# Ledger of designs, part 4: designed miniproteins, single chains

Each design is a single chain, and the fold is of that chain. pLDDT is the mean over its residues in the fold that is shown.

## One batch from the design tools (miniprotein)

Design m108
Fold by ESMFold2-Fast:
Structure m108 (fold): chain A 65 residues (1-65)
Amino acid sequence: SPFVNAGVAALKAGDLDGAERAFTGALVLDENNAEAHYYAGLVSEQQGKLDAALRSFNRAEALAK
Protein backbone atom coordinates (compact mmCIF):
# COMPACT_ATOMS: atom_id res chain seq x y z
CA SER A 1 0.00 0.00 0.00
CA PRO A 2 1.35 3.48 -0.87
CA PHE A 3 0.00 4.77 2.47
CA VAL A 4 1.81 2.05 4.45
CA ASN A 5 5.05 2.79 2.55
CA ALA A 6 4.63 6.54 3.27
CA GLY A 7 3.93 5.82 6.96
CA VAL A 8 7.04 3.63 7.32
CA ALA A 9 9.16 6.36 5.69
CA ALA A 10 7.68 8.95 8.11
CA LEU A 11 8.46 6.68 11.10
CA LYS A 12 12.08 6.28 9.94
CA ALA A 13 12.31 10.10 9.70
CA GLY A 14 10.84 10.52 13.23
CA ASP A 15 7.69 12.19 11.86
CA LEU A 16 5.08 10.66 14.17
CA ASP A 17 2.29 12.99 12.95
CA GLY A 18 3.02 12.13 9.31
CA ALA A 19 3.17 8.41 10.15
CA GLU A 20 -0.17 8.54 12.03
CA ARG A 21 -1.82 10.35 9.09
CA ALA A 22 -0.42 7.87 6.54
CA PHE A 23 -1.47 4.74 8.50
CA THR A 24 -4.92 6.27 9.09
CA GLY A 25 -5.14 6.72 5.29
CA ALA A 26 -4.20 3.05 4.80
CA LEU A 27 -6.93 1.96 7.24
CA VAL A 28 -9.57 4.17 5.53
CA LEU A 29 -8.68 2.38 2.26
CA ASP A 30 -8.58 -1.10 3.88
CA GLU A 31 -9.71 -1.36 7.51
CA ASN A 32 -8.55 -5.02 7.59
CA ASN A 33 -4.92 -4.18 6.76
CA ALA A 34 -3.03 -6.01 9.54
CA GLU A 35 0.27 -4.28 8.64
CA ALA A 36 -1.31 -0.81 8.96
CA HIS A 37 -2.79 -1.71 12.39
CA TYR A 38 0.64 -3.01 13.52
CA TYR A 39 2.45 0.20 12.47
CA ALA A 40 -0.34 2.36 13.97
CA GLY A 41 0.43 0.49 17.23
CA LEU A 42 4.13 1.36 16.92
CA VAL A 43 3.23 5.06 16.44
CA SER A 44 0.98 4.98 19.54
CA GLU A 45 3.76 3.25 21.53
CA GLN A 46 6.29 5.94 20.53
CA GLN A 47 3.72 8.61 21.56
CA GLY A 48 3.36 6.91 24.99
CA LYS A 49 -0.28 5.93 24.27
CA LEU A 50 0.06 2.40 25.61
CA ASP A 51 -3.68 1.51 25.65
CA ALA A 52 -4.06 2.65 22.02
CA ALA A 53 -0.90 0.70 21.08
CA LEU A 54 -2.26 -2.50 22.68
CA ARG A 55 -5.61 -2.16 20.84
CA SER A 56 -3.81 -1.67 17.50
CA PHE A 57 -1.45 -4.63 18.10
CA ASN A 58 -4.37 -6.89 19.17
CA ARG A 59 -6.28 -5.92 16.00
CA ALA A 60 -3.20 -6.56 13.82
CA GLU A 61 -2.71 -10.02 15.41
CA ALA A 62 -6.40 -10.94 14.93
CA LEU A 63 -6.29 -9.89 11.24
CA ALA A 64 -2.98 -11.71 10.54
CA LYS A 65 -4.44 -15.05 11.76
Scores: mean pLDDT 85

Design m109
Fold by ESMFold2-Fast:
Structure m109 (fold): chain A 58 residues (1-58)
Amino acid sequence: APAPAVRASPTLDEALEAIARRAGVPVSVLRELRERWYNGELTDAEFGAELDAILASA
C-alpha cells in the first residue's frame, strides 16, 4: 500500500473518462486533448477552451 503522500493530483485520464461518461462524448477525444496539453502544445487556457468546445459539441 502506498504511503499517504501529499495530495496527489487525480490523473487527468481518470477525470476525463468520468467527464466523457457524464457528457456522452468518446473518452478517446478527451485523451487526445489531454495528450496535447501534456506535450506542452496547449496552454492551460487553451486546454480548457478546447475541452468546453468538445463537451458543447456533444
Scores: mean pLDDT 71

Design m110
Fold by ESMFold2-Fast:
Structure m110 (fold): chain A 102 residues (1-102)
Amino acid sequence: PLSPEEIAARILGLSLALFVGYLTQEPSILKFEKELNKALLEAIRQATPEAWKLIREFGKKITPKEFGKLLRDVLKAMAEAKNFEELLEKVTEIVREYISKL
C-alpha cells in the first residue's frame, strides 16, 4: 500500500491540478480532466486518517509565497505533460517535497 505521505501528495497534487485547470479554462490544460477526477477519487478512497492529518498540516504551514510557487509549478506541469502518467508523477513530486518536511 501507498504511504500516508504518498496518498497526501497525490490528493493535494491532483486537487491543485484540477483547481488551476478550472481556474484557467485552457483546453490544453483541461485535456486530462477525466483522468484527474478519476485518480483523485481513487486517492481519496485510499486515504487514511494519517493522510488527512498531513493534508491539514500542509494547509496550516504553507506560506503565501510557497503556495504561489506551488501553483505556478503545477500549471507548468499541466502545460508541459505529454500524457496523464507524466502529469500525475510531476504534480505529486511537486507536493511530496512539502509533505516530507511535516
Scores: mean pLDDT 83

Design m111
Fold by ESMFold2-Fast:
Structure m111 (fold): chain A 88 residues (1-88)
Amino acid sequence: MNEEELEELIKELEEELEKIKLSKEEAEKVIREEAPKIQAFLDKIAAEGPESLKEEELKEAIEAMAKALYAAKVLGSSEEVQKILAEV
């Protein structure tokens, strides 16, 4: 995967995540589910290098990171959470 393909994948994931108005509870659940996966990918990269990840594993790592970052934005900003809740 090159940088351009990575940016396109991130953009597609962001568009899908933006369609989902996560509640604080849903965001907390996403972080709980994705954080262990991200840690496992980071541990593998630290031990074996980034080339150790297969293309499918790299895509899974990017998806997990994108979901966790989006959920963290929802949880990290009380104003953003209130805004999301007001729209629902």
Scores: mean pLDDT 69

Design m112
Fold by ESMFold2-Fast:
Structure m112 (fold): chain A 89 residues (1-89)
Amino acid sequence: SKREKLVELREALTYAIAAARNGDRDAAIESIDKAKQLLNELKDFIDPETYEKLLELIDKMREAVRNGDYDGAIKAAEEALKVLDEIEK
């Protein structure tokens, strides 16, 4: 369901934050790629503007991790979680 996929997306973003805090590049990338897959599965169930914001934030997380900018990845993930909180109200 949409609700179950939103929960999985939140969990993937939270795991990405934990991996980034530990400097675990491979775990961070795996969690980010899972978040992107879950977001793609939700595309038809989310407002286009909200989808574009989440996609941009997830892509920013991946680029930040690739560049060793774990703080930037965490910040982008936290912003994505805030966006998800707004769509469940």
Scores: mean pLDDT 87

Design m113
Fold by ESMFold2-Fast:
Structure m113 (fold): chain A 124 residues (1-124)
Amino acid sequence: SMDELVAKAIAALALERAGGLSKEHRVELLRTALYLFEQLSKQPQGNEALAIAQSQLSSNTTILPVSVYITILRTELERLGADPKDTLPLTEELVEKAIRVLEEAGLTEEAELLRKAAEVLLAK
């Protein structure tokens, strides 16, 4: 559904924005963000969902396509010495860790949007 695709895009953007972590923890968050962006790239409405998610996080942000985010994340993973093709699925534990990091960094809007996205994506 579009709601699920938008939730994936919100989660991916929030995870990418989480900073101030150890290298190992940053790699874990980027691998999960990459997993979500790769799922969006396989859907015909993935770019539309990403545009909606970007509009919710910042009105001043340039709208970038999914393919550009995948390139950015792979480049950052390589810079950190990680395999740029290795991905990690979204888990409740990773979401809880990411929310704490975002809140500690003062990124409260990203933290709240990630929490809401996770409720959609991890729903039973």
Scores: mean pLDDT 83

Design m114
Fold by ESMFold2-Fast:
Structure m114 (fold): chain A 84 residues (1-84)
Amino acid sequence: PVLSPEEQAAKSAISSAKWSHDLGISPLLNFKLPGAEIISAENGKTIVKFDSKKMAEEAKKEVEKDKRFSVELDGNTLTVTLKE
């Protein structure tokens, strides 16, 4: 189905964060989505909780585009790990 305007905005925000491994920073630290909370970001691992499972699924799809990251989705919680 077609993404809602809110889901499309979330996807655009994630894309605009410009995933960067070059500076050793988590890509998820460079943006903040409405309904998303960064729970932890250390040792190349970032944990984000979303208010919506659909937002979490869209974030997973965007992060998975960069093969340098491993992504795990548990309900509405997304765990992103740098493969170094």
Scores: mean pLDDT 61

Design m115
Fold by ESMFold2-Fast:
Structure m115 (fold): chain A 64 residues (1-64)
Amino acid sequence: MELARKGLQYASDGDKKKAIELLVKAGLSKKTAKKYVDDLIAAVDAGDYERSKKLSDEVIKLAK
């Protein structure tokens, strides 16, 4: 769980490479990690707090 939270923090900061790396270490496939990082960055850039929260919750569930 800690790795997933750190990956999400890097995604919100715009560091795609570190975000994907940490989410893969947390148990996500590279393809899934890239999709969530891209979607989360887009939601943050748009100011869509509800979407960014939903995406973050989904990532945490997948990192089990």
Scores: mean pLDDT 81

Design m116
Fold by ESMFold2-Fast:
Structure m116 (fold): chain A 93 residues (1-93)
Amino acid sequence: SAVRRQALGEFLVLLAELRRRGAAPEEVERRIRELKEELKERYPELSDEELDELIREAERLLAAAPDDEELLIEAEIDDAMGRMDLYVKKLEA
């Protein structure tokens, strides 16, 4: 599903950003919760169960990726989401 892939991508980008800047566990949990609620409003077709599954998948993918492969995950997300210039610009700023 394109919607599931986009949601997974948004969680991956968020988690990669938080990991890169060494965010505290409490901040990570808060930001994940905020994004989950935002995605529920944008994509009402996604259930709470599906969103929780996507969060676990994103965490699993990042935990398996060494630091030198983090950019590859970000590139795959950008490709899957159709070049979100706003995310690229946020990462550059």
Scores: mean pLDDT 71

Design m117
Fold by ESMFold2-Fast:
Structure m117 (fold): chain A 68 residues (1-68)
Amino acid sequence: GNTIVVETEEGRDAAVEVLRQQGATRIKVLKTESGKIVVASLSGLPTEKLKLDPKFKNEVEELQFAPD
């Protein structure tokens, strides 16, 4: 699984595209209490562990793309 941490919405969009180009079909976007954005591929990544970390208590957005 791949995870990218960014600080802006433009960075989030770029991180999503990088993961899509690497073959990710499911991407989760999480916002930290410090305002940082975590973009994670769900292909092989145990995202449930991210939800158990207190620093990831903010908004969670999940994006789905068709498999290539």
Scores: mean pLDDT 63

Design m118
Fold by ESMFold2-Fast:
Structure m118 (fold): chain A 71 residues (1-71)
Amino acid sequence: SEEIIQALEGAIKALENPDNPLRIILGELLKELKSLGAPEEILQAIEEALASGDRAVAIKTLKEILEKLKK
């Protein structure tokens, strides 16, 4: 889905700024992806990234999801 790809790209860009709040960005992304009907595997990966509280882990996870969706 183009909308899912755009949401992920926006979240990655926001997370690359260390001043931006990780929890809010991932929380809003998760809400948006649920409304777009994203696969459960994607939602679970984002919930795990949110639980980790690690920005680098979150960015890596979102980039890996994005790469798989573009294939």
Scores: mean pLDDT 85

Design m119
Fold by ESMFold2-Fast:
Structure m119 (fold): chain A 67 residues (1-67)
Amino acid sequence: MTTTHSRSRTVYRQLGPDGTLYEITHDIETTTTSEGVRRITVDTSERNLSDGTVTKIGSLSRTTRLP
């Protein structure tokens, strides 16, 4: 059985309300089965660029069926 698995990462910088620069990372994982079921999981984390502290913001998962 062949399952296609892909991972992508989107990184951007955002200025916080206190003037601190943060690096926001979205880790996107997509799994597509041979049956045409696609599962997408997005994990979001925030890195404080002043001290390197990483905070997990959230996680979302959705399953859809391809035609």
Scores: mean pLDDT 77

Design m120
Fold by ESMFold2-Fast:
Structure m120 (fold): chain A 57 residues (1-57)
Amino acid sequence: SAMAEEEKRKKEAIEEYVAAGGKNIKEIAEKYGMSVKELVEWIVEHGVELLREVVLG
C-alpha cells in the first residue's frame, strides 16, 4: 500500500540520518522525496522505537 511504502522511505531516511551522526537532515529529506518537517515529525513520533533497531552508538 502507499502508506507502507511511505513508512519504509521514512525509516530508510531516519536510518541514513542516524548513520550520518544527526547531520544533513535537509539533504536526506530531499533524497527520499519528503520535507524536513515530515521527517522530523516521524522521528519525534517513532524515533525511540526506530533507534532500538538502528543504534546510533
Scores: mean pLDDT 73

Design m121
Fold by ESMFold2-Fast:
Structure m121 (fold): chain A 68 residues (1-68)
Amino acid sequence: IKLSEEDKKELKEMLIKAGLSEEDAEKVVNNGITAKDILEAGGDKVTGSQIASIVLRKIGIENDKRGL
């Protein structure tokens, strides 16, 4: 499922607040969220803030997997 432009903007802003660069936040917004992540969070009732929390958790997991 593709996010709306407004949801992408909100998510990008939250990622930048979390310490990501604008470029990295944009890449995550375009590639970091899947339909599965949205469904896991609660489907059609997922807010931008919940989506941002999922993405941040996923980035953390990927950083752990990429390791050192």
Scores: mean pLDDT 59

Design m122
Fold by ESMFold2-Fast:
Structure m122 (fold): chain A 54 residues (1-54)
Amino acid sequence: SEQYRRDAEADRKASLENRERALQLQDVDPQRSTQLLVASDILDIAADINERLS
């Protein structure tokens, strides 16, 4: 459905933003950087599921 496609696009965007933030933090807060990368992976999985349902 259209809603699942939009949800996937939002999840992809949030994933990219978290990855960019993680890169900014990798030298100053490595633990937070790692947490953001994990969050990005979860968002990518959610996006994959939503894309399959669209």
Scores: mean pLDDT 87

Design m123
Fold by ESMFold2-Fast:
Structure m123 (fold): chain A 65 residues (1-65)
Amino acid sequence: AEEYAKEIIRIAEEAYKAGLISKEVAEEAKQTAALLVQLSKTDPRAIDLAKEAADRLRALVAKAK
């Protein structure tokens, strides 16, 4: 979960720097990543959700460029 959370944070920061998302959206993505890490301690499905979220966000950023 931590690896995928770091990937979500990285993609959100890159998208903000590229002007694709607002600072508020980037902060929401970072907070969501932190919540997924906490959830992964009680629900292993949170790991799969974090991976899918990271993969989807990466694909969306690639399309926007």
Scores: mean pLDDT 74

Design m124
Fold by ESMFold2-Fast:
Structure m124 (fold): chain A 68 residues (1-68)
Amino acid sequence: SEFDELLERLKKEAEEAYKNKDPLGLSTVAVAAAMLYQAALNQGKTEQAEKARELMDEIVKKLKEVEK
């Protein structure tokens, strides 16, 4: 599905930003994940919304790790 493809791309982008210690990159992916989350909720796709929320939570944790 379109949401699953976008989630997979965002996961890879977050992983790359984390490896590079790039807080701006992580923040950019977090915004994209938040937009995907809202789109999934608006379409009643609760499972996709839940996956996007989990990705957002993971990015927030990674962002805290790259910040002192």
Scores: mean pLDDT 84

Design m125
Fold by ESMFold2-Fast:
Structure m125 (fold): chain A 97 residues (1-97)
Amino acid sequence: MEEEKQAIKRILDEAAEELERRLKERKREPSEEDLEEAVELAIRIAEREGRPDLAELIELMYKASLGDEEAIEKLAEYYSSVYNKPKEEVKKAIKAG
């Protein structure tokens, strides 16, 4: 795995662990609002570590998951460049996930 993917995974894992601690205190099942909170935590962790590039990528991933076409386009450009695959192929994969 490239360093960037490992960094994103670590940030998401830290955000998920913090969210689990908060949910345990709240004594309830996860909701859509908790997913948004996890994303905000991940963005803050990335910014704190001086990785605004990863913060932007995490935000784009979240917006794309909500069906934001502009976010899907930007995310497809990024993955097309990283994986050396056609943008249209990557865009279809993002929309399917």
Scores: mean pLDDT 74

Design m126
Fold by ESMFold2-Fast:
Structure m126 (fold): chain A 72 residues (1-72)
Amino acid sequence: MEELRERIKRGEPIIVENADKLTPEEWELVVRAAQAGVPVVLVSDKPLDPATEATFRAAGVKIAKSKEEAEK
């Protein structure tokens, strides 16, 4: 959480691994970062809840199935 928040404050491109294991607070930080124009890619090898996925897509977050896919 702290590392993610610091990266968001810097406006650095963010690749978030294990997106299915994020806390609600980390989900909010990711959404706010994307809304602020920070490039965000979520990596999840498991499907995300439809409501959570819709929220991220609306904020401009990209979703990848693997870290390799996120880096392309």
Scores: mean pLDDT 71

Design m127
Fold by ESMFold2-Fast:
Structure m127 (fold): chain A 74 residues (1-74)
Amino acid sequence: ALEEALARHQALYDEAAPVVRAALLAEGASEEEAERAVRQAFKTLLTEQPHLFEDPALRDRALKALVVRALELA
């Protein structure tokens, strides 16, 4: 489930969420919109590219992909 995946990858989410939130709030989005965008991006990437979260060597790529996808979904 999404909540289990978020718990497992909490460190990555915690690093991505503030970056996305700051960027989206600066462009006039609400905190709820920013949180929804990050959560939806995480769900989408876990479904489409789960290997990004399984390989420690891909951690930076996973972080960048999460930020980019969240900004696209906002």
Scores: mean pLDDT 78

Design m128
Fold by ESMFold2-Fast:
Formats: sequence, structure tokens, C-alpha cells
Structure m128 (fold): chain A 79 residues (1-79)
Amino acid sequence: SLSERLAALRAEMEQVKAGFNRALANGDWMSATKEMMRAMGIQTELWILARQHQTPEAEAALAEADRTMQEMLTAMQQS
């Protein structure tokens, strides 16, 4: 279902965020960059789902991913 797919993508984004933060804490810029690329893939899939279904749940999931991406970009620029 759409709800199950959105839940799976949110869970994946949380794992990516955790990996990104761990990589930054360890000065591992290559791993942090790879996690950022994974986040972009998740964001792209959420954008497609939001466009296809046009539901508040899909739009909210995309907005959350966009905020997480901006936080990660800011963290990299400040490091």
C-alpha cells in the first residue's frame, strides 16, 4: 500500500540520517557524502509518490525528507 511504502521510505531516511551523522562525527566525509546521495534517492522517490497520489500523507513525507536534506546540507557546510 502507499502507507506501507511511505513508512518504509521514512524508516530508510532515518537510517540514512543516523549514518550521515555518525560519518560526520568521525570525520568520514566519503561515507557522509554517500549517505547524502542515498537521501537524494529517497527524496526523489517521495517526490514521484507525492506527484502520483497527491495525498496529504505523501506531501507530508516529501516535506519531511526535504527538511532532513536541508539539515544534512547545512551540517556539511558547517563542518
Scores: mean pLDDT 89

Design m129
Fold by ESMFold2-Fast:
Structure m129 (fold): chain A 79 residues (1-79)
Amino acid sequence: AKEEVIELVEKALESLKKGDIEAAREYLQQAIDTIDKELAEDPDARLAKLMVESALKSLDKGEINSAKLALEAARKLLK
């Protein structure tokens, strides 16, 4: 489950690198859903969820670099 969330965050980062914001949003929503279903009691995963939600808010504002920084932090926390 934790490895799956890391892979989804990495896929979102690659989508942002390619300019595919829609794909990035879909991967980030899947990461949130996986945390809620399988990692609700994991404190690192709960904190990573807040970082992923922050990244989604940054994407809504067009702040792509801020979103990338939040996702890199989430990935490092989960590894």
Scores: mean pLDDT 85

Design m130
Fold by ESMFold2-Fast:
Structure m130 (fold): chain A 104 residues (1-104)
Amino acid sequence: MSTLTDAADAGAAGQRALAEEVAKAMGGPASVSTTADGVITVEAEGNGKRARLVVGDGAVTLEAEADGGRARLETDAAGNVTGMVADPAAGRVLGIELEGEVEA
């Protein structure tokens, strides 16, 4: 499908942006991998912090840990938030979009 090529190009730009933001927030390098199904995994560890983002299977799962707490955000394929837990320290690690969404 031509949509796979478009998703791959968009994914490459998004992967780079995510890796840069995660690396900046973590104070260390980030790794990015993408499967043939377009599932994107971003993982980083640095300065006592850990971040993991998984995008795919019709959902987004974002998870972060820092000494001050943890953050986890889950959405469905329609972009509805299905679960969230965030502490300020962990939310800052991944640059989680809590502005005007829920309990920011």
Scores: mean pLDDT 58

Design m131
Fold by ESMFold2-Fast:
Structure m131 (fold): chain A 82 residues (1-82)
Amino acid sequence: MEKTARLIGHVIRAVGAVLEGNYEEAARDFIKAGELAMEEGDYETAIRYYQLAIDTLEKAGLADSPEAVKARELLNEARKKL
């Protein structure tokens, strides 16, 4: 339950950040949610959150940012675990 609660907390923060126009903050929280899913071995959930981080950064015009590069690398890592 503790890791699930932490993951949900990051998702709630990410959604709040998107609603406020803080896309970089939202992407970081989605990345944290994905990292928590990776720790649990839930690679499908990790893939979804890393993709949300990438999509969020693309909407902000930050598709080539270090955060977007990191999210894509993490996405590829999660896919290799399937």
Scores: mean pLDDT 84

Design m132
Fold by ESMFold2-Fast:
Structure m132 (fold): chain A 88 residues (1-88)
Amino acid sequence: MNATVTLEVNGQTHTVEGNVVNSGTTITLLGTSKTTGLKYGISKDTSDSAETALKSLVGKNVVVKVFDPDGTFSGEVTATVKAVTVSS
C-alpha cells in the first residue's frame, strides 16, 4: 500500500510519498519528499487498518523520524498531519 501524507513542520509544508507497512500492531509509513529527497518515518501503534490509522492522524501532531536521502538518521521532529491520501 502506498500513501501520500502532507506534513507541517515549523510552518513549512512537506509532501511525503511512500510505502505503508502493517505489522498487525504498528502501522509505519516510510516516505520521501520529492522536493528535498529527505525520508520521513511515521509510526502508529494500532491494530486498525493502515488506511483508517493514517487518516485518523489528520489534524494531529505526530513524532516523525527524519533521514538523509542515503538513509542516515538525522533526528526526530514534531509535525502536524494536514492531509492523507492512500492508494492500493
Scores: mean pLDDT 80

Design m133
Fold by ESMFold2-Fast:
Structure m133 (fold): chain A 92 residues (1-92)
Amino acid sequence: SEIEELIKELREALAAESDPERREIIRMLLEGIENEKFLEGAERAARHLLEVRMERNPDAPAAEKERARALIPEIAEETAKALEELKEKDKK
């Protein structure tokens, strides 16, 4: 039910969100949660956010972009862990 409440909140956030990039991130996270692909969903969302950020800052040094890409697995793992812990929480 905590995971069901999170799904509900993400669906409501998606319906209220007007920024197409934020909508896509919410969709990727929601898809990952609904299909129990927490790590895959988190990784796709992080990668999309990074690509958008790089596109909006084309003058950023290549080394900075490479370091940011290297962080995707760590961000995805931490996000997936948080979502998995939320799913495992007992209501009592």
Scores: mean pLDDT 71

Design m134
Fold by ESMFold2-Fast:
Structure m134 (fold): chain A 106 residues (1-106)
Amino acid sequence: SHMDLLEAEALMLGMGAGSYISEAVIAEHKGDLKKAEEYRKKAEEYIEKAKELIKKSGDKGVLDSALRGLHAMTNWMARQAAAQGDDDLAAAIRRAGDEAAKEIEE
């Protein structure tokens, strides 16, 4: 259905946002502030696209799909950081994901 296509697009936009916000936090943790800023800007572009799609759809499934994509990527990246012994980085990635999720829900 048309809604199934919108949910798939929202999931992909959420994954993009989650990927870039995670990379921004990782870059910041490594002291690469320029790279962190570039990734945060890309994350903002994906968040804005997701918000536009959600507003046009008016459907909770589209919102839920965007949030699922975002959290799937930030949780995966946080687990990788934790597996390498960096629990502080893992927590920072999850917090950034939660902040991005709140922005998408606005």
Scores: mean pLDDT 91

Design m135
Fold by ESMFold2-Fast:
Structure m135 (fold): chain A 64 residues (1-64)
Amino acid sequence: MNEEQAKKALQLLYKDPRIASFFRNQQDLNDFFQKTLNTRGLQYINEVIQILLSLVPSLAPELE
């Protein structure tokens, strides 16, 4: 997925309490996204999203 789609997917995943517990707040999630994009690239973010989605598969239809 592209950068905007990946960011939207992470924001959607953040609605799940299990995912939200990894971050202090929404700004922490945004900082993680920017840092990961700058250091690891978009492919790594896409892999992280797929891993998170495997933990909350009920959210998968929302990303299509």
Scores: mean pLDDT 74

Design m136
Fold by ESMFold2-Fast:
Structure m136 (fold): chain A 60 residues (1-60)
Amino acid sequence: SIKEEYDKALEEYKARFPLHKEQIDNFKKKLDEIDKINPELAEKIYRLTLEAYRRLFEAR
C-alpha cells in the first residue's frame, strides 16, 4: 500500500538525515492526525512525499 511505501521511505530518510529526525517525527504526528480525520487527504500527502523522496534520491 502507499502508506507502507511511505513508512519505508520515512525510515530511510531518517537514517540518511539524522539531523532532520525531529522535523520528520513532527510531520509524521501531524500526518497521523490527518489520516484519522481524512484518510483520502492523507493518501494524497503520502504520494506527494514519496514523489519528493524519489526526486531527492534521483537528483543526488
Scores: mean pLDDT 75

Design m137
Fold by ESMFold2-Fast:
Structure m137 (fold): chain A 62 residues (1-62)
Amino acid sequence: MSVVERVEKKIEELLKKYLTPEQLENLTDFDLDSIAEFVRNVTGLSYEEAREAVEKAVEKVK
């Protein structure tokens, strides 16, 4: 399992725990960027990898 896939799964768990379905539907590009920057800083992934993991996690939990 790739590092990106592991990060994606952890983001999915956090999104399900802290956000409602309505909040997930209303995430803006700014929100996705902010989460991706946080993930990048915590995991050491590139911004592009972090952004991809966030976008995939959001799509899976919607």
Scores: mean pLDDT 78

Design m138
Fold by ESMFold2-Fast:
Structure m138 (fold): chain A 94 residues (1-94)
Amino acid sequence: GKTVEELKEEIKKLKEEIKKLKKEKQELEGIIALLEGFINYLKKHVPDTPETREFIEKLKKEIEKLKKEIEEIEKKIKELEKEIEKLEEEIKKR
């Protein structure tokens, strides 16, 4: 089987991947916040026309797409966290 040092290096790589995914999630959350702020600006400051309503609906669809991307990132983080727990348990048995 793998050495304890090899298992520790695998855990380190998985932790680095989780850190990268958490940063990507934070960046997407920031974009969502900006888009939500822009929708609020449009609702307060731009005339309520069919064109404005259509544009707001397009922005809302983009937000929903970004939320789905965040959900996929969160799923991947959970899978990587479970893999780390499994590797840490393997180290404890040695």
Scores: mean pLDDT 90

Design m139
Fold by ESMFold2-Fast:
Structure m139 (fold): chain A 93 residues (1-93)
Amino acid sequence: NREKAEELFKKGKEYFEKALELIRQGKYEEAEKLFEKAIELFEEALALQPKLSPEQRQFLVEFYLAYAYFLDSQGKEEKARELYDKALEVARA
């Protein structure tokens, strides 16, 4: 269902924007939870619509890189590497 996938993707984007706001406020644990919620929503959207538009692909690459950078800044290097790998995977798909 394309419409449902688009709605889930939009919700994921909203969680990402809220996570960035929380980072600016120094609420790092809350921000990480919202990044994880965004990942769940994007994975659900991809399960419904596996073919990404160029715009969706570009956004997901930027999302994974932003989350990876945040995790690196918090000393979570192993998890950050996983997100960098996800960004590369999306960029190649």
Scores: mean pLDDT 86

Design m140
Fold by ESMFold2-Fast:
Structure m140 (fold): chain A 100 residues (1-100)
Amino acid sequence: MLSKKEQVLKEMEKFKEEILEILKGIPEEARKKAEETLNKTLEELKNNKDLSPKEIVRKFGGTVGKIFEELNKEKLLTGEQTEKLIEAISKYYSKLKEIV
């Protein structure tokens, strides 16, 4: 069975994939920047042995929130994409809360 930390990281990989699927319609440069930011954060979280599962959730959530804020500020998201992102955030936070 996976550790809590491994379970959290696995769910975050799925969350990343779902975010990137929702973002398919935005300008490619903005989508690549979001993908690179999510990938960098996940690599940093995977490589840091001192982080608790709860700290991993908090740090990844912070990165997702920052990406969402920047995309909304630049008016790059449709209303449907915004709703789908809010639903994905809610779904994954609920899943992660049950693990930690």
Scores: mean pLDDT 83

Design m141
Fold by ESMFold2-Fast:
Structure m141 (fold): chain A 70 residues (1-70)
Amino acid sequence: KKEEYLQMLLEIARAIRAGDVPRALELAKKLIDFAESDGDEKLLQSILNTLRSLADSFDLPELKALIDEY
């Protein structure tokens, strides 16, 4: 389970570095959906915090707005 989430986070980071913001948002939403489906609130919070850190590091207000909806 956690290995799959780490792989998705790496794909999101790569999309961000490539400048593909729509893909990064799509992958982030998919990751959040999987975490919600798993029912692990602690894992979900960890993922949201990691995505927020990525949004801040790469100046992506669109990703931050997506996270703030959760």
Scores: mean pLDDT 79

Design m142
Fold by ESMFold2-Fast:
Structure m142 (fold): chain A 89 residues (1-89)
Amino acid sequence: SSLADALPAEYAPLVEEARALLAQYRENPTEEIAARLAALMVILAGALVGLEEKGREYAKKILELAKKGEYEELLKILEEAEKYFLEAY
C-alpha cells in the first residue's frame, strides 16, 4: 500500500506533492524543492503516530544539507526518507 493509504484522505494531495517534488529534485536539485520536501515530511510524519520525531530528524538533515549545497548527500537522505516511509507502510 502507498503512504497515502495509511493517512487520512486530507493528506493524499501532500503525499502526491512530495512524490512529484522528489522526482523533480532528482532531475534539478534546488534549495527551494528541498525546503518544501522538508516541510512536507514534518507534516506527513506528524499525521502518523510514532513517526513525528523521525520526520523532524529527516527534515533537519534535508535543510542543513540544502544550506551547504551538498545536493548529492541530500539526495541520499531523501531516498532514505522515502524508503523509510514506504517500509513502514
Scores: mean pLDDT 68

Design m143
Fold by ESMFold2-Fast:
Structure m143 (fold): chain A 91 residues (1-91)
Amino acid sequence: MSEGDRLLARLRAEAARGFARAAALAREGRLEEAREELARLDAVLRAAGDELVRIHATLPPEEQARLEARVRALVAELRAAAAELLKLLEE
């Protein structure tokens, strides 16, 4: 797999673990800890965004387009998961 593919796979795994933990904390009524876990995930995703920009700059145009498509798909997936989790925090 490319460097970008490996980073995206690691991000998907990290986000899945973090969302699962935040959801479990929210179901236990531990809303402050659930929010802290979401803040931690936000920081991880922001740092990864900077790394993705660096990787993107090193790629030829064909590979840049493929990375952009994969990033868009992952962002959509993460936004959907975050929206469902936020409902748990508001209920």
Scores: mean pLDDT 80

